Designed miniproteins, single chains, continued (4). Designs and how they scored, part 73

Each design is a single chain, and the fold is of that chain. pLDDT is the mean over its residues in the fold that is shown.

## One batch from the design tools (miniprotein)

Design m14535
Fold by ESMFold2-Fast:
Structure m14535 (fold): chain A 84 residues (1-84)
Amino acid sequence: APPSIVEQFEQMAKNALALLEELAADPRVSRAQLEVVARHLVQEFEEWIEEAREKHKASEEEVKKMEEILRQLEAEARRIVEAR
């Protein structure tokens, strides 16, 4: 079966965190640049959830699960940025 909308979102979030960790490991990437990338990723994920809700592609329960994944993404992204 194809992945659910929540499973797709979770995979996208894992990919985004992997990208942030890779950027954070590069000494040529400044903390300010990392903050901009992290902010942009969070905004993109928020918009993705809102579009899924507006187009009725996700139930309220699925939206809540995606919002929880987003909060975990925000916390981990902050941790990665602050460690620089």
Scores: mean pLDDT 86

Design m14536
Fold by ESMFold2-Fast:
Structure m14536 (fold): chain A 92 residues (1-92)
Amino acid sequence: YDLEEALEAIKATPKEEVVEGLEKAAEALRKAAKEAEKLGAKEAAELFRKAAELAEEAKKAVEEGKYEEAARLLARAGELAKKGAELYEKAK
């Protein structure tokens, strides 16, 4: 996943759609964290929560017009979400 691709996607998408998408992503990640906790996948739950926090920070950065910062935060959130999903699948 490329930071430059994330930045171009943010610039090409209407600001309100990016903000709404990030809010939905954060909600989905919080839901995933709760499901991971129910399965006892503590590390996966922690990764999903941190990814949700980064998605909320990215939303604030977009609202402030800080698109490069938003892209960086999104890339980091994606890395954590991917790792969380891998651990969640192993926990079953």
Scores: mean pLDDT 81

Design m14537
Fold by ESMFold2-Fast:
Structure m14537 (fold): chain A 87 residues (1-87)
Amino acid sequence: VLSPRQQAFSELLGRVYDILEEEYKRKKENPEISLEELEKRIREKVDAAVAELAARHRLSPEEVAAARELADNVIKYFIEELKKEEE
């Protein structure tokens, strides 16, 4: 059985990847979308997902901070790869 933290982190990671896939497809179809706009949109959606999961799984402030750090690392890597692709 997964702990509430492990279950929340698993769900968050899945949600983050779904958001990244959706936004990447949108960017691919609309090349005029800036990386800054893309990152802002991704971060807004991820922040909402973290808040929902924190409430649903009753995460502590420390667990919420860890979840945000995990999500931020994934987003940062994704944006850095896209920047390299546009160079």
Scores: mean pLDDT 81

Design m14538
Fold by ESMFold2-Fast:
Structure m14538 (fold): chain A 73 residues (1-73)
Amino acid sequence: DFRAEVEALLRAGDTAGARELGRRIGALLRAGRREEAEELARIAQAVAEERRDDPAAQRAAQAAVAGAAEAYA
């Protein structure tokens, strides 16, 4: 359950785990699995928006974006 994984990472403020999750999304995009990557990114963005008032969750969300960029590059 990807949504539950994202919720757990953001709730915990787990920046390392979030970066790795982002890398998984970026790797899918780099592999041409765009639909799958876009769906996972949409779920992650929705969870981040639900926790917009949580600074630890927002730092983890930023780490996920960085991880995705690293893997896509």
Scores: mean pLDDT 84

Design m14539
Fold by ESMFold2-Fast:
Structure m14539 (fold): chain A 65 residues (1-65)
Amino acid sequence: MELSLKAIGYAIRAVGALLDGNVEEAKKDFELAIKYIELEAERTGYVSEEDKRFIEHLKKKIEEL
């Protein structure tokens, strides 16, 4: 839960950075969001379909930057 909340927080920060035109910070924040989802998966031994789709979405956002 706590790590997943951090992942959401970083995704929101990345969108904010992107709106400010700060592409480098947006990319780093999206990468951190992915990292925290992966850490939660390691902690629980499980990756939900929702988390897999979210990781894919974040990876696409990074590629578009």
Scores: mean pLDDT 79

Design m14540
Fold by ESMFold2-Fast:
Structure m14540 (fold): chain A 75 residues (1-75)
Amino acid sequence: GLSRELVEKALDIVEKYEDENEAIEAVTKFLVSAGLSEEEARKAARMIVNAYKLGKKYNIPKEKLVDILVEQLTP
């Protein structure tokens, strides 16, 4: 699973990009640099980007979004 700190930083990265594919690539590169394999990083990046989009659409607080992502990304 990803630490809360890594999830928070990944969400901050997503916020900087308007394009979904650019956000996924940026988060994937960040997570690979943090020690994840490219496959694990890309899967996590897609989940994080999707959660950010849903969070904006439904006004979900960032703290709840982090809690959901930490739970989903932990075995």
Scores: mean pLDDT 82

Design m14541
Fold by ESMFold2-Fast:
Structure m14541 (fold): chain A 71 residues (1-71)
Amino acid sequence: MVSLEGVLKFLESKGVEITPELRERVEKALKELGGDAEKLAEYLRGEFALPGTVEELTKELLEEDKKVKEE
């Protein structure tokens, strides 16, 4: 399961500014998508017009989430 902080760090790495409104939107998406990394990557790719494939974004999202969880 992907964490909120993992998703936010992933978006920040893509140049997305993290606002309180963005945090709320991401938290809602996490609840609706059950923390599934592939579904989240697909949603975020569409929502923020992120470059790359869903597969590439899923891998990058999991790498950022792993860094948060290994602290």
Scores: mean pLDDT 80

Design m14542
Fold by ESMFold2-Fast:
Structure m14542 (fold): chain A 62 residues (1-62)
Amino acid sequence: KEEELKRLIEEYGSLEELEKRVANGRKVLATSTDPTVRRVAEHELAEGEKTLKKLKELLESL
C-alpha cells in the first residue's frame, strides 16, 4: 500500500496537484469548443478521477 501510494505521488506530484489537474480538465471541457482538445480532456479527467479515488482510498486505509 505505502509503495503504491509513494509511486502515485511521485508520478502525479501530490494529491493537491492531482485534484488541480482534474479541476483543470473540467474547466477545459466547460470552455473549449475544439473536439480534439475536449476528447483529450475527457480522457485525462477520467484517468485523473480514477487515480484520485484510488489515492484517497489508500490514504484512508493507512
Scores: mean pLDDT 75

Design m14543
Fold by ESMFold2-Fast:
Structure m14543 (fold): chain A 64 residues (1-64)
Amino acid sequence: SIREIIVEMLRLIGDATDQILQLKRQIQQSTDPQKIAQLQKQIEEIDKKLKEKNRELLARLRAA
């Protein structure tokens, strides 16, 4: 249902936001450029996956 799709979108946004905030805290506490670069890549991967999943869910919403 449309409601279930919206709830899934909100859950995914919340989960991604929490993960990104945790990784940003690790970046602020790190002095290692290699580790900082790896953590930044993880943030970018989470953001990319979130955007891709939201596009999929929006397509399902429009098809419903």
Scores: mean pLDDT 84

Design m14544
Fold by ESMFold2-Fast:
Structure m14544 (fold): chain A 77 residues (1-77)
Amino acid sequence: MEEEVDRFEARARATLDAAREQGLPKEVIDALHRALSAELDRLIAEAEAQGHKETVERIRRVRDSLDQRAAELRAAA
């Protein structure tokens, strides 16, 4: 689970960084943010099902970071 969260965070960061480099419009950034958030929701559900409370809290922090990064990208677009 932790390794999956690490991989997700790295991939999410790379995806949003690529969107910034390419100058993608807000609509595309919003779609990417929604897709990444949906994956994060799945990871939270899996962690909760397994009783991994510490992992759930970590995933929520990753979500906050993702939301902030996406908001910064939208402001720059």
Scores: mean pLDDT 80

Design m14545
Fold by ESMFold2-Fast:
Formats: C-alpha cells, sequence, structure tokens
Structure m14545 (fold): chain A 73 residues (1-73)
C-alpha cells in the first residue's frame, strides 16, 4: 500500500477543505447532491488522514466524476 507523506496529507486536507467550502457555496446543487458530495469528501479526508494514497486517489477520481455529472456547464 502506498502511503502519503505528511506534506502530501497537509496539501490534500487543504484541498478537501477548499472543495467542501466550494460545494457548500453552490446554489445550483440540490441538498441531496451536496450531501452526497460532502459524504464522499469525508471519506477522502479519512483516507488521507490514514495515509492511504491509493484509496485517496480512487476516492478523488469518484468525486471528480460526480462533480462533472452534477455541475452546470
Amino acid sequence: MTQLSADQQAEALAQIEATKAYIESLTSLTPEQKAALLAQLDRLEAAVRAGNADEALALAGEIQAQLAKVLPD
């Protein structure tokens, strides 16, 4: 299993916080879409805190796919 360095964890956590704030600021998403995306980000945060680089990458990919599907043009 690939482990995240402390610097990589810190950067990833900062990006997760910024993404959560962005999602919460969006008025175009339904409450259900926001809840689903925030739950995915919580899972990503847990993987980052555990140092699981492979799980973090997989979860980030899922979040990006969901964002691409629900965000307006």
Scores: mean pLDDT 78

Design m14546
Fold by ESMFold2-Fast:
Structure m14546 (fold): chain A 80 residues (1-80)
Amino acid sequence: MEVLEEIARDVASTIKTPEDARNLAREAAKQSKEQLRIMARAVLEIASLEQQRAFIEALREEGADPEVIREAEEALRARE
């Protein structure tokens, strides 16, 4: 689990544009709920507010797990 969190943070740190965040969200949405949750937490920890918003929007477009989307939206609101 810790190794997956470290990989997720490394991947999230490569996000430079909102489109990078959307592409990552599309890939993460194909993974298990727990892997998606780990990736969402990493993005919300490291990425800019615009990149975080783009990530969450792309998750909604892909029909990702609604619980993970809700958790991400709550975390984003706490940062605004």
Scores: mean pLDDT 82

Design m14547
Fold by ESMFold2-Fast:
Structure m14547 (fold): chain A 84 residues (1-84)
Amino acid sequence: SMSVEQLIDKAVKDVEDTLKKRFPEMPDSSRQKIIDDLRKKFVTFAKQSPTLFKKIVDDSESPEEFIAKVHTALLIEDAVKKEK
């Protein structure tokens, strides 16, 4: 089993590797900004919604699924906050 921090690190690493493979011409500084922003969002979400974050961790079988579920959850939270 992976800790929350290990799962975030793995997901961030998979995004970094994908960016290097699909956008090889991307400057290192630009890639680093994307990675830093993504890590910050995952850490903030884990602190903001720990119960939901744990559910996503428990329900996710891959880093790709984890990223997709976190992204969807953030969109839902933002939509709910707009409705009071």
Scores: mean pLDDT 74

Design m14548
Fold by ESMFold2-Fast:
Structure m14548 (fold): chain A 89 residues (1-89)
Amino acid sequence: SLELDLTTSDPLEQLRTLLRGLRERLRDEDVRGPPSLTVQVETPLSPEEERSLQQKLALLQEFLRELEREGLGVRLTVHLHNSRPLVLR
């Protein structure tokens, strides 16, 4: 599994690079069962962190759609601080 923190003000380019590397690994790995991606989100968020999070979530959604089109089932779990985890498929 891969753990991502989306609450930072890190550039989108860094996330794109990480997702590209993950996509290549998922294609090459003989993985038994669906691979899982866990996302950590710290709350409450500042307005700047919230905007950054929205952009990163959009990029993740596109990434997951691409993986689904390639026949790669990935389970995405989002953990919010002081909240129940949200599971996206």
Scores: mean pLDDT 62

Design m14549
Fold by ESMFold2-Fast:
Structure m14549 (fold): chain A 95 residues (1-95)
Amino acid sequence: MYEEFSKLSDEQLDQKFDQATKIVQKIKKKYEQGILPSENEISELGDAIVVLRTLSKVLKSKGTPENIQKAKQAEKLAQEGYVLYLELVKKYFQK
């Protein structure tokens, strides 16, 4: 994944960041509303976390102030998403 993402254009990296962000925010909003996400949505959240972690590493390697700031945002979102993912997996398998 890192090697694949390192070859992507800035526009392609932005698209992947936006897609992963939308997935995390959608699932977070459902959970905050008291709606348990589906197994498929939990899987999509897991994938989005991996994408965000990879984007953080790639953006940091580019070294521009804007990319470093975006990398920090990706890392923060990945960490928030991971905490949510663990909570959802725990609730899903405890039923």
Scores: mean pLDDT 81

Design m14550
Fold by ESMFold2-Fast:
Structure m14550 (fold): chain A 73 residues (1-73)
Amino acid sequence: SSISQRSQNAIRNYQNIIQRMRDVSQQPLTPQQRQQMQRGRQSIANVIQNLSNTAPSEFQPQFNQIANDALSV
């Protein structure tokens, strides 16, 4: 269904975003950049959790995992 396709696309897109965040975090960062990254991680995790709440049940574990991955960057 279109909803399942949107869920799969969202999962892939956020996994890619989180990977880019990890790549950036491997570079030396200023204190301001570290604060910006922390806010970005929390914001992304919140968006993913909201998507999980409305996603088909089969995708909820994947959304929960990628939200946790975002917070662990």
Scores: mean pLDDT 84

Design m14551
Fold by ESMFold2-Fast:
Structure m14551 (fold): chain A 88 residues (1-88)
Amino acid sequence: SALLQAGMEEALANSAPLLEARAAEIRARYGARYGEAFGEQVAAIWVGALRAQLRALAENPDRSLADYVAAAEEAARAAIAELLAAAA
């Protein structure tokens, strides 16, 4: 459906400021605890995971956007956990 695709594109565009704000929050939080360079790396991992899932969404637009966001968050969390374990 053209309306469904347009709605998903609008939802992604409307989410961009919130995603950018979240990345900045992650950067600041981990930077304060583990150093600025570490915070930058954690934010980059989170953004990378989200972009990978957005690409997958483009290949299967009939799947729920919420499912892709959840998968991106889980992948980012796993990668961040490995990074934290290596830093300890």
Scores: mean pLDDT 72

Design m14552
Fold by ESMFold2-Fast:
Structure m14552 (fold): chain A 67 residues (1-67)
Amino acid sequence: SLVEEARRGIEDSALGTINAIRTDPARAQEYADRFTTDGRATAALLPEVAPVVAQQVARVQATAAAV
């Protein structure tokens, strides 16, 4: 379904963002903030993915704070 594809896309995007943070830690907060903004925009259009967006935002923000 579109919702399942969107959930997977958000999780894949989060993994890519975490990899970018680890590869380029000087820009970690920029990557995390971009993911957060894009995730919130997606959740506004498709509220069913809001829980996975919130979970992955927490994960990427924590990763940025740790580097």
Scores: mean pLDDT 89

Design m14553
Fold by ESMFold2-Fast:
Structure m14553 (fold): chain A 69 residues (1-69)
Amino acid sequence: SLSEEEFDAEVLEALALIYLAIAKNDIQRGNVESAKEALKLARQVASQLPPDVRARMEKEIEELEKEIK
């Protein structure tokens, strides 16, 4: 069973992934302003994750930010 801390981390990781998915969809649709907001929220959530998970999320956020002109 997951501890409370481990459960919270999994929920936050899922939330970060949801924001990344929203950003990817918004980029594909040309919704630059919405994509930027989703990436900002993803970064905020990622900052609360363990260092290894945070590093993976931040790398994907940076790659998506580069797709926005």
Scores: mean pLDDT 82

Design m14554
Fold by ESMFold2-Fast:
Formats: C-alpha cells, structure tokens, sequence
Structure m14554 (fold): chain A 85 residues (1-85)
C-alpha cells in the first residue's frame, strides 16, 4: 500500500533533516540541504501515487517543514503553468 511506504519515507526524511540540522553549522547551507531533501522526498512520494494534498498533510503531521514547503512551492508552480497555458 503506497500510503504505508509514504509514511515510512517521511519518517526517514525527518531523521535525515535532524541529521543535517546537527551537522551543518551554516544556516543558509543547512536550509539548502534540507530543501533539496524535501524536494527529493516530494518526488519520491509522487512516484508512489501520493497526491500533493496527502504529501503536505503527512509532512505537516510529522513536522517535516522542508517537505511541506517543497510540496507547496511545486503545487503553486503547477497552478501558474496551468494559468499560462
């Protein structure tokens, strides 16, 4: 079931976010690494067939702020592309 894999993936991502936070002393570099991880996690969840709404919900529920932000940015970019089509 894709949702179980998505929940497992988000928990793994949260662990990686905390590791980056502990490892990286520079705030800008830390945020950059966390956002890259967030975007990668969103793409993996999309491949599992999880909707953007579910991705945002899972990210917020698990305090995965970079994942939630990446999902919101990607969703808005898709909406802008639709408006320009």
Amino acid sequence: MAKKKAEELIKKTVEEIKKIEAEEKDSSEMWSKQMRLGWETVEEMKKLGISMEEIKELALKNNATPVAFAAMVEEEDEKVAELLA
Scores: mean pLDDT 77

Design m14555
Fold by ESMFold2-Fast:
Structure m14555 (fold): chain A 87 residues (1-87)
Amino acid sequence: SLSPLEKKVEEFGKVLIEMALEAERLGKQEAAAEIREIGEELGKLFKEGKVTEEILKKYADKVIELMKKHMPEELTKRFEEKLKKVL
């Protein structure tokens, strides 16, 4: 079974994939690439045993700010609520 922290990392990764796909659907290729880079950074930190609740919050805040810059407000609010449920 996954630890609570490992489950949060896995669920956050799934949300990042959905965000990137939605960005691509809207023609926001640069935003999609930046979201994927955030996912890769988080994955590297997880592999190194460096992920904490604080790191997850930092990356959640970072990706929501990225969404606010590039994506419609309604879509950003939906993903913000989704992250609140998984983190």
Scores: mean pLDDT 87

Design m14556
Fold by ESMFold2-Fast:
Formats: structure tokens, sequence, C-alpha cells
Structure m14556 (fold): chain A 80 residues (1-80)
């Protein structure tokens, strides 16, 4: 949907993701959308240069989000 694309593109811009990193993030979040792998997501974000505190906060926000679009929006809010 356009909301999904807009939310994901905004997150990719905030994190300054290249195409491969964007695909990796999407794969992590789509692998188990009902119960996201918080540790794997936090590890990915730390690999991008985020602090442990920021990576953990973003991963926890995703785990609490009721949808994938809201997960992307929550990450943008935490990371902005």
Amino acid sequence: SSEYEEAFNKLAEVLKLNEQQALTLEEILLSNPANPDVALLAGFLRGLGLSEERARAAAEAVAKAPSLVEAYNAMVEVLS
C-alpha cells in the first residue's frame, strides 16, 4: 500500500539505508511480523552505527506496534 511504501521510505531516509540494507531490514521485519525478532533487529541497527540504547528502543517500539506500517512509524519517531 502507499502508506507502507511512504512509512518504509521515510525510515530508510532517517537511517540512510542503501538498497541492500533496506531489503535486509524489510526481510527481518517480514520474517515473523506477529512476533518480531527484537535481538536480530537491534543487531542490524547497531551494525548501521546506532548506539545500543537507540537500537534497543527502536526494536522494542517495533515489538509493541500493532502493524508493520506502525512499526516503521514508531522506529522513525524513536530514531529522529
Scores: mean pLDDT 80

Design m14557
Fold by ESMFold2-Fast:
Structure m14557 (fold): chain A 91 residues (1-91)
Amino acid sequence: MKPVIPAELQAGLAKLKEPIEIDLNETVREVIERLLKALGFDLSPVELRQTALGILRLAFLPEEYLDEKVTENILKIIAKVLHIPLEKFKL
């Protein structure tokens, strides 16, 4: 199973006309899953989880953060790692 690379995520986000709305009640996994679906990735639940874990590893965040609620700080770290402008995320 091949994880989605940051360059593919960045290219997909460049095609989005509107920012992605973020709910701070969502888990980090749910936010990443919504990002991938918004970019048109049709991934299985296993592939989504592995891609999310890969993103956390690039962010130097522990695996346990995947199932924790997203915070503005975690969102900023993910945005930095994926080279996504913060304006693409709407709280």
Scores: mean pLDDT 70

Design m14558
Fold by ESMFold2-Fast:
Structure m14558 (fold): chain A 73 residues (1-73)
Amino acid sequence: SSMEKTLEEFYKRVLELLRESSERAAAAPDAEEARRVMEETREGIEELKKEAEEQGVPREKVDQAVEDAVAEV
């Protein structure tokens, strides 16, 4: 279904964002820059969640996908 495809795409995007964020934070020259990377990542996840919900994915499934992605990283 279109909802399942949207959820799968959302999950992959969140997983990639978390992996990139981890690498960027590890490469940051100081703790302040690392925190900025983490803040940008949180904002990015919120934007992706909003997009998925607007495309018809229930909030509970969106929240679960984020938890699953965090556990995978």
Scores: mean pLDDT 86

Design m14559
Fold by ESMFold2-Fast:
Structure m14559 (fold): chain A 66 residues (1-66)
Amino acid sequence: GKAATEEEVLKQLWERYKENPEEFEKELEALEKAIEAGVPMSESAKKLYEAALKAKELYENNEEPK
C-alpha cells in the first residue's frame, strides 16, 4: 500500500487536536520555537507541521477536513 495521503494525515491530526487541543497546541509551540532557533527540518517534517497547522485552523473554525 501507498503511504498515507496528506488528506489522511490531516484527518488524523484533526482528530488528535479535537481530543486534546491544549496538549496539541503546546507541541506545536515547541516545534515552532525549535524552527525559530534554526533547527533544520526535512520536507516530510515540514509537511507534517503544515498539516498540523491546518488541523488546528479547521478545528478552531468548527470545520472538518474534506
Scores: mean pLDDT 76

Design m14560
Fold by ESMFold2-Fast:
Structure m14560 (fold): chain A 100 residues (1-100)
Amino acid sequence: SVQDILDKEKPEFRKLGEEINKKALTSEPSKQSPLLSSSILLYGMSGDPVGAVEAFLDAYLSGFPATPDELQRALDMARRAGASEALIATLQRLLDQEKA
């Protein structure tokens, strides 16, 4: 099944996500957002949604652009994954600042 393939490939998806995230940090601004989106998806596919949210937050705090909708999706993912209260509170604060 597709799920069996995904389960076998989880370590590879995580590694690829980490490599793409690192590439995003050194890329032209126009390429940063697509690379970060790809990295987050690969972290999610690896079964590490908290890691995906942390990578997104680190990039955002480093000056990478994010829409309010993207911040909301990150917050929703953090809540569903049972992320720390500190991470959830940080994402909520940043989302509220973007809506101000």
Scores: mean pLDDT 69

Design m14561
Fold by ESMFold2-Fast:
Formats: sequence, structure tokens, C-alpha cells
Structure m14561 (fold): chain A 94 residues (1-94)
Amino acid sequence: SLEEALEKLRKFFESRQAQFDALRARLADQYARFEKEVGDKFEELLLSNLKAVNYDADKFIKEFQKALDAALAGNLSNAVDLLLLYDYLKSLKE
């Protein structure tokens, strides 16, 4: 369900917060503008992707973890997408 998917994403976010904070600090000045420009579009895309996998958060998390590991190893090609997802998850309110 959507509720279960969001719960798993929130738990993943909390468990990886230090890594996301490190990535944000590394790229802060370069990506702040892109966050503002494409934030709404990225949110819509994320919600659509969750619905397409019937809210299978485990499948989504595996792909996201893979991209995060690559970014932390120095492959920054997906770093903007990672930061946008981090900000989206952080914006979710109780």
C-alpha cells in the first residue's frame, strides 16, 4: 500500500541520513538551483513511479541504494536525482 511504501521510504531515509547530508554538503552550491527548478517535476515523477510498482518500496529502495552507493564512490551522474528525492522525503509531514 502507499502507507507501507512511505513508511519504508521514511525508514530508509532515517537510516541513511548521514550519507544524504554528506552528499548535500558536497554539492550544495551546484544543485540548489536545480532543486528549485525541477523539484515539483521530480515529486510528480516519484509518485508516478511508486504507483507503477504497486507501491513496492523494496524494489524502489534497491535501485535508490545502488545509485546512492555509486554517488558516494564518486560517480555523481545521479547526484541531483538523489538530492531531489532526499529533499522530497524530508518534506513529508506527519
Scores: mean pLDDT 67

Design m14562
Fold by ESMFold2-Fast:
Structure m14562 (fold): chain A 111 residues (1-111)
Amino acid sequence: LSEELRKDISQAMGDIFRSVLVLNGVPKSVADSYGQALVDALDRGDSGGATEAMGGGILESLKSNTDDEKLIEEAEKRIKEATELSKTDPEKSKELMSKLIEDVGKHLKEL
């Protein structure tokens, strides 16, 4: 039951993530790829892979809405740091990703 619920939650998270990416202008094929990568990582218990998949999708969303290379580079750096931290300090990784999501969301809302 716990394992079944975990897989259902992983699939739901992937579906939500894909939908958010498409809503933010990411092509469906790219959004599907990142959504599936997130589901696969969660099913494996791979927190690094999950962070990388989420970060990659967020980065694609940012690239679909801005040509600001500095913002893109800063986002890439934050994603890489969060991915590495997810292996050793999940709480710091979560904080960094939450800040990135908030910053990207604010930027998209101002467009």
Scores: mean pLDDT 80

Design m14563
Fold by ESMFold2-Fast:
Structure m14563 (fold): chain A 85 residues (1-85)
Amino acid sequence: AEKLLEEGRRLGAEGGAAFAAGDLDKALELYQKAIKLAQEAKKQGAPGATDLLAEIYYGLSEVYKKQGDEKKAEEYKKKAEELAK
């Protein structure tokens, strides 16, 4: 569980860096990989997995907004807000 959380955090951070660099395709790929790890960590009861998942959903919403996909941007923003409370 802890290793999955660490890998998820790493991929999420790399996704954010790719987004900041303007590489939207790479940001999407990294965030999608990070989501899978965060979801698995959450299933295993890892502390912080829900927070990580919320952060990644926010990252995805920003990427989709930048691509002009307002529907997906709003969808992922809502997913993040539901987890963050």
Scores: mean pLDDT 83

Design m14564
Fold by ESMFold2-Fast:
Structure m14564 (fold): chain A 65 residues (1-65)
Amino acid sequence: MLIDADEVVRVLREVLGLSDETVARVRAELARFGRVVTPEQLREALRRAGLSDETIDRVLALLGV
Protein backbone atom coordinates (compact mmCIF):
# COMPACT_ATOMS: atom_id res chain seq x y z
CA MET A 1 0.00 0.00 0.00
CA LEU A 2 1.24 3.51 -0.85
CA ILE A 3 0.51 6.42 1.49
CA ASP A 4 0.31 10.05 0.34
CA ALA A 5 2.83 12.21 2.27
CA ASP A 6 0.30 15.10 2.40
CA GLU A 7 -2.24 12.80 4.13
CA VAL A 8 0.43 11.91 6.73
CA VAL A 9 1.03 15.62 7.39
CA ARG A 10 -2.74 16.25 7.68
CA VAL A 11 -3.12 13.48 10.32
CA LEU A 12 -0.13 14.78 12.31
CA ARG A 13 -1.51 18.35 12.31
CA GLU A 14 -5.29 17.83 12.53
CA VAL A 15 -5.69 14.62 14.56
CA LEU A 16 -2.56 14.52 16.76
CA GLY A 17 -2.10 18.31 17.07
CA LEU A 18 1.67 18.18 16.59
CA SER A 19 3.66 21.44 16.37
CA ASP A 20 4.60 23.03 13.03
CA GLU A 21 8.26 22.27 13.90
CA THR A 22 7.56 18.53 14.35
CA VAL A 23 5.44 18.44 11.16
CA ALA A 24 8.29 20.17 9.26
CA ARG A 25 10.77 17.50 10.48
CA VAL A 26 8.43 14.73 9.30
CA ARG A 27 7.98 16.47 5.90
CA ALA A 28 11.78 16.65 5.48
CA GLU A 29 12.18 12.93 6.26
CA LEU A 30 9.27 11.95 3.95
CA ALA A 31 10.80 14.02 1.11
CA ARG A 32 13.63 11.42 0.97
CA PHE A 33 11.06 8.92 -0.40
CA GLY A 34 8.88 11.27 -2.50
CA ARG A 35 5.16 12.16 -2.50
CA VAL A 36 4.00 8.58 -1.76
CA VAL A 37 5.59 6.19 0.77
CA THR A 38 5.27 2.57 1.89
CA PRO A 39 4.33 1.77 5.53
CA GLU A 40 7.98 0.79 6.16
CA GLN A 41 9.25 4.11 4.73
CA LEU A 42 6.67 5.99 6.82
CA ARG A 43 7.81 4.22 10.03
CA GLU A 44 11.44 5.12 9.24
CA ALA A 45 10.58 8.78 8.46
CA LEU A 46 8.57 9.18 11.69
CA ARG A 47 11.33 7.51 13.76
CA ARG A 48 14.00 9.75 12.16
CA ALA A 49 11.82 12.80 12.94
CA GLY A 50 11.96 11.82 16.64
CA LEU A 51 8.47 10.37 17.22
CA SER A 52 8.05 7.55 19.78
CA ASP A 53 7.13 4.01 18.69
CA GLU A 54 3.73 4.46 20.40
CA THR A 55 3.03 7.64 18.37
CA ILE A 56 4.25 5.96 15.16
CA ASP A 57 1.85 3.02 15.70
CA ARG A 58 -0.99 5.51 16.33
CA VAL A 59 -0.21 7.39 13.08
CA LEU A 60 -0.23 4.17 11.01
CA ALA A 61 -3.51 3.06 12.66
CA LEU A 62 -5.11 6.45 11.83
CA LEU A 63 -3.99 6.04 8.18
CA GLY A 64 -5.56 2.55 8.04
CA VAL A 65 -2.27 0.65 7.60
Scores: mean pLDDT 84

Design m14565
Fold by ESMFold2-Fast:
Structure m14565 (fold): chain A 71 residues (1-71)
Amino acid sequence: MATKEDVDRLIEELRSLGAEEAANAIRAYVEKKGEVTPVDVALAQGVLDAAREGNEETLKRIIEILKKDIE
């Protein structure tokens, strides 16, 4: 599905930027949900944008929230 492919692409871009923990957190979150929605694509895009801007504090906070959601 295009939505899943979009998330997979964004996760790979995060890995290429060295944001491995963020990439892993998004993958785990989406896997736990069992489906990929446009909201999940928007979330992954937001994380990628924060990584590109070098906003490490925002990335840290998002990772913590995602980890709590998956428990």
Scores: mean pLDDT 76

Design m14566
Fold by ESMFold2-Fast:
Structure m14566 (fold): chain A 75 residues (1-75)
Amino acid sequence: GNVLLAALKEALENNDVPAVVAILKEIAAKPSPALHAAVKSLLFEYASKGQLSPALVSALKQEALTNSYIASLLP
């Protein structure tokens, strides 16, 4: 639900890489196309502004090896 999207925004603003990964794994488990679309749009916005840290990008690439949802969020 929207509480996970709000938590993801807070984790991104704080550059809390472990929290971002944990929240994305939780979102991946939710059968919500609207939530998945909102998350993808949020990450695209952060990427387009250059606001995704190299540490976060590296962590997401590692998680993408075992999580197809996280893999779908990478450029």
Scores: mean pLDDT 82

Design m14567
Fold by ESMFold2-Fast:
Structure m14567 (fold): chain A 55 residues (1-55)
Amino acid sequence: MDQRVQGATDALTTMLRAGASEDEAQSAANTLVASGFLTPDQAKQALDDALQQVS
């Protein structure tokens, strides 16, 4: 797995477990794309994996 995607997944999972909404997690994922840290596909993967972990 790409280390950036794994790091993003872990960060988004931590946010969601701390009480952040799904909209806040989506906004964070969108910011990672806008900054060039992740591609759109990588951001989708990271968010989907984070949501799966907190389900």
Scores: mean pLDDT 82

Design m14568
Fold by ESMFold2-Fast:
Structure m14568 (fold): chain A 96 residues (1-96)
Amino acid sequence: SLGELIKAFVDAVNAERYVEAIELAEQVLKALGIDTPNLRELAEEVASIALLARQVFGKQDTVGLLRNALHVARVLGASPEVIQALEKILEAAEKS
């Protein structure tokens, strides 16, 4: 399920498994219907911001990590595409 993919992504971020986090972010974005020629680059940016949130705030639950990742993205002035991706992932996580 999408919720299980998002949880797996957050678990990979909490474990600081960078490559696995990127691969899971790409799968989550695809499952959300995000179709872009730069999907891998978007997944790398999403994973990098989530890993930064993990470094700043420590290990977190699924919704907590995603809220903090979105906050970090906004503070750093991440691209609209990255912010929208994180907003969609957070919305999907909150409905799980």
Scores: mean pLDDT 89

Design m14569
Fold by ESMFold2-Fast:
Structure m14569 (fold): chain A 64 residues (1-64)
Amino acid sequence: LEEDVLGVLARHAGEVLSPEQIAKELGVSRATVQRAIDRLVEKGLVRRAPGGYELDREALAAHL
């Protein structure tokens, strides 16, 4: 699930996406996406931005 959310954000790299947009693309509930995002933010792979969330490319590169 975290991997799926990360994949959506990676496809939209440089863009801010709302939990609702991610949920629609993955076909899951908004609550499920929010839980995954919360964990990704805790890991430093995703950051909050006005209007939603975006991929932290520098942090992701450090973990790949």
Scores: mean pLDDT 76

Design m14570
Fold by ESMFold2-Fast:
Structure m14570 (fold): chain A 94 residues (1-94)
Amino acid sequence: LEKLKEEMIELRGEILKKEGGLSEEDVEKIIEITRKALKNNGQFSEEEIKEWRELSERLREKVAKAIAYVEENESELKKKLLELGKKIEELEKA
């Protein structure tokens, strides 16, 4: 069960890279920034808040574009998800 979740996350990551045009460096940066934001959630100075706001806004544009692209071209994934859901339901009935 957990392995399937990890595969889904990795698959989404690959799609974001291919369709969104995000490089490995960009993906790693996003992860690091998210970690820093979580650590700093306890204490923020005015300057830090300002910097994080500007940085998150610039990143949001790239992420929004990638998400929009995936959503428009995600028909194949949605089809696979639907088929997987049907199989699970049939197994539960049996």
Scores: mean pLDDT 57

